# Ledger of designs, part 10: designed miniproteins, single chains, continued (2)

Each design is a single chain, and the fold is of that chain. pLDDT is the mean over its residues in the fold that is shown.

## One batch from the design tools (miniprotein)

Design m4319
Fold by ESMFold2-Fast:
Structure m4319 (fold): chain A 68 residues (1-68)
Amino acid sequence: MKSELEKFQLALDALKAQPEPTAEDAQIATANIGYPLNREAAEKLVAFVRANPDATAEQFKAKVEELS
């Protein structure tokens, strides 16, 4: 099994691979690692990634947990 941090790194990498990630992209990425988000939470997560392009997997994990 992938470690928890490796799962968050995969979700973060998937969002960073999109030049303009949408809330739906965020919902798919986080659901694939077991952290389903509603649309409002996904929009906040996209805003976080856009504001923090150098965000680490640990920072991304903290934001996903805050929004879950």
Scores: mean pLDDT 81

Design m4320
Fold by ESMFold2-Fast:
Structure m4320 (fold): chain A 76 residues (1-76)
Amino acid sequence: APSGGVGLALGAAQNYYGADGGRAALEAVEEVLKEDPNANPAVVASRGLAAAHRAGGDDELAQGALEAARLIEEIL
């Protein structure tokens, strides 16, 4: 089960974008963990939030979250 920052990100997605955003975030988190079960939680959280932002129509925020995930993956 998601814990720590990933759980908080899923809660934030649902609070800001409702059920559709929360579901988009959860599906993105599940896909990341399916590809890498040991993925950095900050990367997982950022990709979940990006999916929620995109589902809500906030493409600029979605791109910012994807960029954050990419930078974390490059550095760590």
Scores: mean pLDDT 79

Design m4321
Fold by ESMFold2-Fast:
Structure m4321 (fold): chain A 63 residues (1-63)
Amino acid sequence: MEKLKEQKEKLKKFYENAVKAAEDGIEHVRRLRERLSPEQAERTIAQLEKAKKFNEEKMKKLE
């Protein structure tokens, strides 16, 4: 059971990385915005924001 704390720390790092990946995705879509329709860019960003929030909630649950 003591290893559960170490496992939770690793999971927290994993969710932290997932949040960063979502942020990188948002930035990537912003760079592509000049080639994408504004509506497509907004929808993709909204989905990535949702994914980021989901992973942030999972990370907080590990506190």
Scores: mean pLDDT 76

Design m4322
Fold by ESMFold2-Fast:
Structure m4322 (fold): chain A 82 residues (1-82)
Amino acid sequence: MEALMAHLEKQAAELMDPEKQAEFMAEARRQLAWLADPEAAVEAVEALAREAGLPIPPRAEIEESLAAVRATVAAKAAELEA
């Protein structure tokens, strides 16, 4: 845990470099675009439910949950750009 925190602090220090900040932001935007694929995300949730032996939620319910997650991720991205 402490070694992980030290590694994160080192990465944060490197992100103070403008070039490293630009790379980090580009990767964050790419991750956001990937997470915005609703069809792939729905399929992943259905597969997870099947593996857990749980009933597969209705697609509409999965889409609503994913929309909430997407909104949370977008809010965090906005804080990083602020």
Scores: mean pLDDT 63

Design m4323
Fold by ESMFold2-Fast:
Structure m4323 (fold): chain A 79 residues (1-79)
Amino acid sequence: MSPAEVILEETERRIEEIKRRVDQGMPSQEALEELRRLLRETLDRLNADESVSPFEKTLALARAIALASEFLLHIRRRE
């Protein structure tokens, strides 16, 4: 299995945990700060792994953007 795929699956799981905590009353600002940190960690991990091809990085980044967009919509629905 691709290292990029493993990294993204972990990131997706952690985003779902943040979404669950938002549903339980976590402030939006705190959730956004955790998301920002997580996305930076994910990007750093993808860039550090020289075995990950440019194509795999592009797909992983596109997936991360989609997950972040869904997360922002989730927070907006909590208003």
Scores: mean pLDDT 79

Design m4324
Fold by ESMFold2-Fast:
Structure m4324 (fold): chain A 79 residues (1-79)
Amino acid sequence: SDERALEFIRRATEAAKDLIKDEAATKSKEDLLETAKRILNNAASVAISLGADKKLVDEEKKKALEELEKLIEKLEKER
């Protein structure tokens, strides 16, 4: 179901946040952004392959990416 696919993307987003927080002291902003994009693109591809609506997946991915970008920006300012 779409709900299950969106939940998968949300779980991937939370895992990405934890990874970003753990790596913020040792990786560049560019490396953290690349990692975030890869995690979300992979999660979105899996969700679509499981039959989720592409538009809903793309919207959830966009929201997740904006959230991760804000986290990375906050962590860079705290450096």
Scores: mean pLDDT 83

Design m4325
Fold by ESMFold2-Fast:
Structure m4325 (fold): chain A 96 residues (1-96)
Amino acid sequence: SMAEELEEVYRTEGLEAALRLLRERAEEALKEEGKVKGMAAALLATLLLFEGGDEKTVEEYIEKAAEVEGVDKEELYEIAKKIAKELKEYVEEKKK
């Protein structure tokens, strides 16, 4: 499973390698249709927020995800920001 692959990469190569794999898989999934594409767009927006990436690109991914999922764009953006913040806090704690 994808979760098992991510866990193996995390154990053998560390967090940064696991996040890179997750991004690569999300970018591949963005080529799919429907719910898979929506989930991939939401994940890419969250990862981009975590990395401090381009705000316009984040907004474009959130819009795509919200459109596919049929949810409020602003609500989805707030959820993505919260997840990105929690991921940043988790990474900082693991460095201690």
Scores: mean pLDDT 77

Design m4326
Fold by ESMFold2-Fast:
Structure m4326 (fold): chain A 85 residues (1-85)
Amino acid sequence: SKGEKALEETKRLVKKALEALEKGNVEEAIKYLEKALEILEENIDVVEDGGRLIGALEAALDGLKNGGVEGAIEGLKELIKYLES
């Protein structure tokens, strides 16, 4: 479904963001997360818990932009666990 494709692409982009953060590339991670956020916003009506997922991505982006990298990484790891449950 459209929602399933949006969730799979979101998961892929969050994993790419985590890989970028492990390499110290915060700017690249932000770009992946902004792309994931756009996909979820465009598909809000077909993604179960889309508002919760958007909130989690916005919190991670705010953290990365304000020096809270450790908290953002923790939040993104929990988001991946949720998406894989």
Scores: mean pLDDT 85

Design m4327
Fold by ESMFold2-Fast:
Structure m4327 (fold): chain A 99 residues (1-99)
Amino acid sequence: DELAEKIVELLEEIVRTILEVFESEDAAAVLAKLPASREKLLEQAKKATKEEIEHLQEQAKVLAKEAREKAEEYKKLGKEKLAEAFEKAAKLLEELAKL
């Protein structure tokens, strides 16, 4: 239970962190769907096999690396808010991978 809840919490925080800097209808619509789908995500996480969780953790490692690369790119472009959001997302993804 605790692992499933932590996975869902981290995924929601990752998406919120990235979308905080997007002032678009698409970003707002995606963010609004996360709270509505939380119960379904939690149910799926509770039913996940150890292999499925390990696969999620491997994906989180890849995404964390990509998020750090994006943060560096946005820093070079002077997009400080986006760079900070991707740095925070990378840290959350690294935490998900460590669970």
Scores: mean pLDDT 69

Design m4328
Fold by ESMFold2-Fast:
Structure m4328 (fold): chain A 91 residues (1-91)
Amino acid sequence: AQTGTVTADGNVVVTSTLQADPEEGVTVYLKDASGNVLATKSAGPAPEITVTFVFEDKQVTGLTAVFVVYGEDGKILKEVTSAEVNISLTP
């Protein structure tokens, strides 16, 4: 299962259950509606991965988080994309 949520303080919290090897780490890319990578985070190997992205006070629509497991040669072994997340922050 996977979820994408926005906290009251404007942070984007994304969670995914990946069937990744326990020795493999996960790279999480936060993308805008045009597919541009806005932020990248790494998480340790776990069946459930939760990552928090901190945003400044702004309005952003069409955000997605892409969870990627890379092999030693940089090949993508697993890729999971979250549901679309929208931020509406009032300054």
Scores: mean pLDDT 66

Design m4329
Fold by ESMFold2-Fast:
Structure m4329 (fold): chain A 81 residues (1-81)
Amino acid sequence: SSMRQRMIQNLFRRSGGRLTEQQAQELVDELLERERELRERIEQLNKLLEEHKDDLDKQIDAGVEMVEIAVELTVIRKILE
């Protein structure tokens, strides 16, 4: 993917010699996989919220996890962009 190659090149350049090109590639691939897992978790949490709409404790716990996921996704995007 041209976007993936751009992410790798941007991260490698921004590292200022702290990462090798291979390490930059491995980190980009790890972060893209983590982003996929986090998006799948949001889908699971939305389903849990629909199934347990009358359970206040489950609504609060799921809401907190969704906020934590949103923060992590924001950090991942800042690293990849």
Scores: mean pLDDT 89

Design m4330
Fold by ESMFold2-Fast:
Structure m4330 (fold): chain A 89 residues (1-89)
Amino acid sequence: SSIEQQEISFLMKMSKENPGGFEIIAQGTIADGKKLAEQDTDPKAKAEIMKITEEVAAALKNGDYQKLVQKIVQLRKKMLEIKDAKAKE
């Protein structure tokens, strides 16, 4: 979506102009993903969040900022999908 493209552009700009701030955002996103996975009782949702959270952590560890931006956006989208699904129950 246009919103996702704007988020990607913002995070990519931050990774170049403020890499320290970008890494703090990445670490916060990993913490949020891990927290949601630990609190979720649905094994499928838990596994899906953990998988993407591990991919974000790996990209951060490898210093792959292009992949890190993509994985942060993917994880945030997945967390919103799970939150939306639970709100409809």
Scores: mean pLDDT 85

Design m4331
Fold by ESMFold2-Fast:
Structure m4331 (fold): chain A 74 residues (1-74)
Amino acid sequence: SMAEEMLKKFEEASEEFIERAEKGELSKEELEEAKKVAEGLAEKLLSHLPEELRPKLEEIHKKFIEKVEELLEK
């Protein structure tokens, strides 16, 4: 489904962003902006996802935010 494809792309984009951030390729401003963008995208996705996929979106988003916050606190 389109919802499953959107969730997969969200997960892949989140993972790629974190990999780049861990390599030191991103500024603190880019990390802070990414948190805001990810929050907005997650909220929009929740409105389109069936109930069964919501926990996975929440897990992906939580892992992303936690890693970004760890990088900002270094």
Scores: mean pLDDT 81

Design m4332
Fold by ESMFold2-Fast:
Structure m4332 (fold): chain A 87 residues (1-87)
Amino acid sequence: MSEEEKLKEKVEEKKLEFEGLLKLAQQIERDKGPLSPEMKELLEKLKELMEKIEEAVKNKDYETLKKYIQEFDAVFAEALELFSQEL
């Protein structure tokens, strides 16, 4: 598998991770009411990073893509920790 193909697979994994987190956020809102400002801020950061990731893929800017994936992973880990505290 090429480096490009591996990066595209990682992007699809990040999309699935983000979709899963959004579904979890919807469940928390249904069960407990509105998300905290901190939870909303992390979701917005992940959304912005996903948009940047998609643009980097479109532009074939794989060095920038690697950086955004790394940043996404860090923010996603922080979001999971915060969301687990609400469960």
Scores: mean pLDDT 84

Design m4333
Fold by ESMFold2-Fast:
Structure m4333 (fold): chain A 96 residues (1-96)
Amino acid sequence: GSLRAEAERLLRQAEEMAKEAEKLINDPNVSDEAKKYYQSALDSFRAAAEWARKAIEDPENAEYYLSLARGHLRSGQATLEKAKEIYEENKKKLEE
């Protein structure tokens, strides 16, 4: 019941966050420095999605896989926020 519902929600969240990171990587106005962090965030969100899928496919080990998925999701979110910070700082440096 509840673990499967949590895994499905976490998978969806990770996939939505990955899509956001991909849009930022493909933005020509984003600096190469910021893109490096967006790529790192994307990798973390992809890992979170993969572990969430394993939680759905192997319910006997779901708690373990969900623990890993939550870890990767949090890491991706922290990296994404750092990337946004770098983007805003670089934007300020270009304003004369």
Scores: mean pLDDT 85

Design m4334
Fold by ESMFold2-Fast:
Structure m4334 (fold): chain A 76 residues (1-76)
Amino acid sequence: VTPSQRNTRVSPEEATKLTAEFIIAVSMQIDGDPSAYRLLSDTYLKLSELYEKEGNLDLAEIYREKAKKYEELYKK
C-alpha cells in the first residue's frame, strides 16, 4: 500500500535513519580500521537515541549495545 505521495522529501528522522544505514554500509567495507569502528559506534548511538525518542526502548537498547561494542574495539 502507498500511504504517501511524497517522492523527493523525507522527514528529518527518516533522513537520519537513511544516512545512518548508508554510513553503516560504507563502514563495513573497511577492514579492521579503528576509524570505521568509531564511526559505527557514533552511528549506532544516534540510532539508539532516535528509537528511544520514538518510544521503541527495545531497539534503543540493542543499538546502545552495538555502539558500546564498537567503542571497545576502537579504544584498544
Scores: mean pLDDT 70

Design m4335
Fold by ESMFold2-Fast:
Structure m4335 (fold): chain A 83 residues (1-83)
Amino acid sequence: SLQDRLQQLWDQLLELAKKFEANLKNMTHEQSRQLVIALSSVTAYLQAARLFIDLGDLDSAQSYLQQAEKTLQQAQDLLEQAT
């Protein structure tokens, strides 16, 4: 379900945020800045998706989940390149 996908992406976001914090001292200011922006964007997309699920607007929810998934993958790639 969309709710299960939302929860999966939240769990992935939290795991990535923990990994980011663990590696913060080994990263440049610019790398850290880009990761903060990416993680903040994922958080906003997931919050929007939850609201649209609650409103019954499943098309908008699906769109925001896709944006969250894409940005989360980009954030993961950035962290892997920085570490």
Scores: mean pLDDT 89

Design m4336
Fold by ESMFold2-Fast:
Structure m4336 (fold): chain A 94 residues (1-94)
Amino acid sequence: SRAAREAALRARVDALAARLRAALDSGDYQTFYETLKALMGEASLALHLELRDVLEYTIARLRELAAYARSQGRDDAAAMLEAVVAMLEEAARR
């Protein structure tokens, strides 16, 4: 069902967001970058499939991670996350 598909996609986003946070906490730049690319891939898939709610959910998770990175003094990581959020919000308006 559509609801089951959307739930599965949100669960994947949540797993990637948790991994990104763990990478931020450990200072693992490689895992951070690879996981961010995977999250961008999930957002691109949601955009391509016109799953607006999943896309908005993914953007919200990235925005929360950016705020968390700022709170932890990880300014470079926060700026990268904020740039990704801005790009996805622009793509969502098209």
Scores: mean pLDDT 87

Design m4337
Fold by ESMFold2-Fast:
Structure m4337 (fold): chain A 82 residues (1-82)
Amino acid sequence: SDEEEKERFDYLTKKLEEEFKDKNGIATVDEAVEFLKKNYGLSDEEAEKIKNYLLEKFKDKNGIATAKEIAEALIDYLLENS
């Protein structure tokens, strides 16, 4: 539901902003994927799929994005792969 999507987005945004606070909430795709592997126990297959999705999403930004942009892209990925 839209409400569940928003709750997941807000939660993930907060976690990414906390992780990357020393970088003003900005991260590379590689840093975001390493965060997910460390904190959510992603398999190598899941990590590769998410990395490729995020690299395509942020290709015009050289794979660099804000916590909010990364959270939005991850929620989109999860909805497409549910």
Scores: mean pLDDT 81

Design m4338
Fold by ESMFold2-Fast:
Structure m4338 (fold): chain A 70 residues (1-70)
Amino acid sequence: MEKTLTAFFHERDPQTGEYRLISAEIVVDTDETDKAALIAKVEAVADQLNLSPEARKALLAGVEQLFEKL
């Protein structure tokens, strides 16, 4: 079954000091046991949104939480 994982992250622009709320939706197949495939989807979304290392870590933690709950 497909589930949508929504991650919210607050990222600061280092030049302006402005904060921006970033939201990312990742559709994952919960019947998919390949963790590498899930990580690949997360990395693709992170690249699309130009996320910082901290934002990528938060997104990965969300995916891991979904995987553990299955």
Scores: mean pLDDT 66

Design m4339
Fold by ESMFold2-Fast:
Structure m4339 (fold): chain A 86 residues (1-86)
Amino acid sequence: MLVEEAEELRRRGEELLEIAEFLRRVLEDREVPTTAEERARVAALSAELQARRDIPELGSPQGLADHYRREGEELIRRGEELLEEA
């Protein structure tokens, strides 16, 4: 059970890191979303930014990217700790 929980935490953490990298590519490299999937992701993230506008750390693309990166790293770390105890 702990091994399965650890693998799930690591997988979810990696997914959050991918979202953070996507935000950084769009923001820093000005990479334009070219696929319908990428445009839908941008729309969803824009809606999330609007919903979190009153929270300074989460109301900007950089802040949201940093938040997802921090959460992803934390989940990976917790997964690694569980694997050590399994």
Scores: mean pLDDT 73

Design m4340
Fold by ESMFold2-Fast:
Structure m4340 (fold): chain A 99 residues (1-99)
Amino acid sequence: SSAELLKELLEKVENNEVNSEDIEKFKELLRQLIADRRAALAQLRADGVQFSAENQERIAQRLAQDELILAHLDDDEFLLKLLRELTEKVKRGRRLFEE
């Protein structure tokens, strides 16, 4: 699953064991997550779902970040930085739940 793949990638980051195959798996995971988000948003709009101005702004910011990620999928340094940032966010979240 995407969650299991992400967990494995985060563990490899913590151990400094990320290889080119792991980066390719991360690229595919990002493409799939972005595609799923775009499809879900398109469906909600087609169904006439009304978003608050705050939610519209958050959606626009997320879509802009998704565009940035897609533009940099061939930049392994960018992807490794993104994966490291995600690893640190997940570690902070786990510490809050392990208290």
Scores: mean pLDDT 79

Design m4341
Fold by ESMFold2-Fast:
Structure m4341 (fold): chain A 57 residues (1-57)
Amino acid sequence: PLDKAEIRAYLREKFPHWSEAEVEEAAELLEGKSLEDLDVLASITHSFENLMHLLTG
């Protein structure tokens, strides 16, 4: 499982257009996910709003 700092780094690289606040909010919800889980989520994520809906229902 990845810590928040590792997830923030991943999100900044994959979604460089996201704001710092968006990265922080997503990292909080994704803390403890594996790299494989992040790659699956990233493959179906087209926006910050889309990811939030996937994570919160």
Scores: mean pLDDT 79

Design m4342
Fold by ESMFold2-Fast:
Structure m4342 (fold): chain A 90 residues (1-90)
Amino acid sequence: GHMSQEELVAEIDKILKRIYEIADELEKLGLKEEAEKFRFEADILEGLKLIVLGIEKITGEPQVSILEKILEKLKELLKEAEEALKKAKE
């Protein structure tokens, strides 16, 4: 079945943390522009998460569908970040 909203938020936060960690590693390897790109895209998705949670707090309605889409975009971003880090280390 679909993930709960609590499970979606936890997974989103886990992926965000990993993307920021990869961006820090890329910057240490001299890839500042790539690091800034991943941080910027992660910041937008984190901001969208916070807005969605704010909408739920005001409406009392779970925002599962939008959180699922945010998670999908974060998984794509994480894959790009992991590939960039792998390439930088090889």
Scores: mean pLDDT 88

Design m4343
Fold by ESMFold2-Fast:
Structure m4343 (fold): chain A 87 residues (1-87)
Amino acid sequence: LGEEAAEAFLRVAELIVEKAGQMSPGVQMVVDQLRRAAELARRGDFERAADIAERLAQLLSRGGPQEIVDALREAARVAREAARRAR
């Protein structure tokens, strides 16, 4: 459960780096937040991990690539599903 959710967040981080081509301060901040979400998911803190992904999706929805926004929402969904199964 935790590893599956963590992998979902790390896949989004990889997608962001691939699409950006260069590590800017803004890209680095988003990647760091997703790595934080992955660590929270590994600890079983799925609700906080999902919250990070949802906040990033909302921030990027105003002009970011739709593919990244959709990937962030899917990662949040995976984390929330893990939270439900862990209870």
Scores: mean pLDDT 79

Design m4344
Fold by ESMFold2-Fast:
Structure m4344 (fold): chain A 67 residues (1-67)
Amino acid sequence: SAEEAYAEGQAHIAKARAAEAAGRLDEAGAHLLKARDAYEKALALDPTNEEARANLAAVRRQLGLPA
């Protein structure tokens, strides 16, 4: 579901932050990519999810991608 995809994105963001705090930058980057994919899936299932849209823009900026 869109809600499950959104929750998956949030879980990966939390893991990315933990990895970054531990200095594990490659692991942090991998979780940011998974969060992006999860938020994109959430928006594909529910295009009206404003939280997913905002969080996708934020994770794209963290990856150095267009928001």
Scores: mean pLDDT 84

Design m4345
Fold by ESMFold2-Fast:
Parts: C-alpha cells; sequence; structure tokens
Structure m4345 (fold): chain A 90 residues (1-90)
C-alpha cells in the first residue's frame, strides 16, 4: 500500500464519524454566533483565534480524539501552525 492509500483510508474513516465537528479560526462576535448556530444544529464546534497556536493545538487534539484518530504531538503542532498561516493568508 502507498502513502496515498493510507491517507484515503484515514479520510474515509474520519468522514464516517456520526458526530460532525467544526473548527472556527476566528474568536469574534461573528465566529461565536456561527459556533452557537452549528451547536444548535447538533454540530460540535470549537472557536479559537487564528494567532493562538496553543488553542488551535488543543482544539485539534479534541477533534481528533473524538474521531478516534491518534496523532503525535509534533504532527498536531505542525498542523496548528499550517492552519494559523492559512487563516492569515485568507
Amino acid sequence: MTLKDIKEEMKKNIENVQTPQFLVLEKSKEGEEIAKLLEKAGVKTTVVEAEDIDAIKQALRDILASKGVSRADADIEALAKKLSELAKKI
């Protein structure tokens, strides 16, 4: 099996989780209102600031744990930094 096959299998397993989860990278009034609407619709939502890498890391750990996905702390930190950079680029 190639690395791409493993990534596709992991993506499929994540999509099959019955409880949808969402991450909002804006700690603003608008971001909090969106999070409340999603939670009212049954979607578990976490709101964090794009610049707060530690908050993004914690939210990623919570989301991945709820989906049964195990990741090394270094991988979570790398993902949090990439998400912060992407949010800043808009």
Scores: mean pLDDT 62

Design m4346
Fold by ESMFold2-Fast:
Structure m4346 (fold): chain A 93 residues (1-93)
Amino acid sequence: SSKEILIKKALEELEKFKKEFPWISEEEYKKIEEAVIKLIEEGKVDFSKLTEFERTIMSSILKISRDKLIKEGLLSDEEAEKVTELIKKIASA
């Protein structure tokens, strides 16, 4: 499914962030991972439980994942717009 492809790409991008920001705890990265998966699968997450920094990482990995999947031809325009709406939800929190 498009959600499974997006989750896989988002988690690959999160692994790259872990290498770039190694001073962030594994527990905090696990929290970001769980929030991203929940947001993609359910379209919602409790943003009040997330720091501004955690939301910034979530937004970044979703934007990068969307753009890469568009370039690879793996997201339709409609599917890409749905990802953009998830990014807007993060920004509005």
Scores: mean pLDDT 86

Design m4347
Fold by ESMFold2-Fast:
Structure m4347 (fold): chain A 116 residues (1-116)
Amino acid sequence: MPPSIAEAVGAAGAFVAEFLGGEVELTPEERARWREAVRWGLEHLAEMSAGDQLTVLLGAAVLYHREGDRAGLEEVRAKARELGLPGVAEFAEALLAGAPEEELRRMLARLLRVAE
């Protein structure tokens, strides 16, 4: 079945939590499903709240970084700029530049606090 907005947001949030040092235990099949949900979410950002857009873009950025998908990171950066989310675009740029993981985690935590 195609993903839902709730599934995309939930999956993106889980990838963000995992990147921040949270424990997320998923089977390979569940991880593949959540990857698909996040990628689907990137094509449905216009249907989301600003907070959900932020979560999906950040989740996609950490997912693409873990996969070494530079084209995916460029897509996240472009979509973040189009939506007026400069902090997310800067985070994607830091990932592309190979910034230290500790700096990346600090940037991500700051972006999440602004959304609360």
Scores: mean pLDDT 81

Design m4348
Fold by ESMFold2-Fast:
Structure m4348 (fold): chain A 72 residues (1-72)
Amino acid sequence: DVERRIEEEIARFRDRLDEEELELLREIGLHVLRHPGEDEEALRRMLRELLEWVTRRHGKEELGQRHLAELE
């Protein structure tokens, strides 16, 4: 269940990311759901790339690094 996996990954970041960032993560997850055939590994990579993007955009490099380590 891709949707459940997305929510599980998002839950790991709820204490550390704001609402806008959490919604952005959810949007990436929904993108994966719209492209059937992506596996869990692909989802993890998309979340990692999104976290890097969010970290660069908001200047929260420290937060992004911690979340990326959890995804590895």
Scores: mean pLDDT 62

Design m4349
Fold by ESMFold2-Fast:
Structure m4349 (fold): chain A 75 residues (1-75)
Amino acid sequence: SPEGEAALARVERWGRIDEAERLAQYYKELSDYYKKLAEEVKDNPELSTFYQNLAKEYDKLADEWEKKAAELRAA
């Protein structure tokens, strides 16, 4: 039935939203972790910069997954 197909599509979308939100949170936590490491090793500029760059990459991944979750919620 059309109603049954719509219900299945909603369940699949909810699963994808949950996955995207968990991945966004995971990458956000990794970014925060590497930001903390960069501060702890700030007396080593090369290592601090390396951790800052890792944090930026994980922030980008978090933003992308947040965007995907928002797009799925808007559908």
Scores: mean pLDDT 88

Design m4350
Fold by ESMFold2-Fast:
Structure m4350 (fold): chain A 67 residues (1-67)
Amino acid sequence: MVEEEAKKRVEEAKEKLNEMFRAVVAHDSETAQRYRDEAIAIVGPEAFDALLLGKEDEALEIVKKRL
């Protein structure tokens, strides 16, 4: 259950991160910043940084420790 909840949060943050990259490509800095803030609100800054580096397993472990 805790593991499933952590996975759901990581997945939601990844979706926000993808929207952030789409906004960056579209030169929409305001929208990009909003999605970045939303992703950080879901998983926290440490797990967000891990996701930016493609370290999904590390991000999942960080989120699990906070639940």
Scores: mean pLDDT 81

Design m4351
Fold by ESMFold2-Fast:
Structure m4351 (fold): chain A 81 residues (1-81)
Amino acid sequence: SAAASLERLFRDILEAVERGISDEQVELAIETLARVAASMGFDAEALRARVRELLARLRAGEISKEEAYAEFRAWIAEQAA
């Protein structure tokens, strides 16, 4: 499903951030995710904002990777409703 593809891409971003990819590579990954989301009828700007918010909270130590992934999945489910 469209939701499953977006969830997998976000999980891959979380794993890559854990491996220490560059900020430039993170932004390219976000743009790829947003482009895929737009092709599936999701709001690309809202998705970019949500992903950046979750990654900022993860970097600040406010949420775990598991929590970031769960919040993203919940957000995608709400957007698809």
Scores: mean pLDDT 84

Design m4352
Fold by ESMFold2-Fast:
Structure m4352 (fold): chain A 95 residues (1-95)
Amino acid sequence: MELFIKLAEEVIELLKENLKEFNEEKMEEAIEKARKLLELAERTLPPEFVELLREVLRLIEEALKTEDEEERRKLLEEAIRKLEELLEKARKLVE
């Protein structure tokens, strides 16, 4: 669980950085880390975590592909919100 929480926090930080200044390399890093989170969740966590992470990954991938800055911001904000919700649920399972 500690590795999952740390990795999720790293993804959130990368997404927040991209809200301030879009950087394709940091977006690709966020996608890679989100995929690692999904793989970990699929084996160790309840189905609701897997569903939330799949949605987060989809939102990040759509944000990278969009040419509309406002749409990208909206997608990133939703991804951050869902990840923070997931992180809160994960912390509750440990404590």
Scores: mean pLDDT 82

Design m4353
Fold by ESMFold2-Fast:
Structure m4353 (fold): chain A 68 residues (1-68)
Amino acid sequence: SMDEALDEATYYAAEAREKADEGKVEEAKKYGELAVEAALKLGNIQGAEETKKNIEDYAKELGLDVEV
């Protein structure tokens, strides 16, 4: 359902930020990609772009290079 996919996107985005906090660039990227995929599954292209930007910007604030 849309609610489940939204919850999934939110969960993966939170995990990506958690992994970034731990300095785990590869895992942060993986969870970020999963969050974007969950948003795209709903046809929410704008939400996927916003999720990508938010994760990348968060990682940059921590001094990490994470590309989703």
Scores: mean pLDDT 81

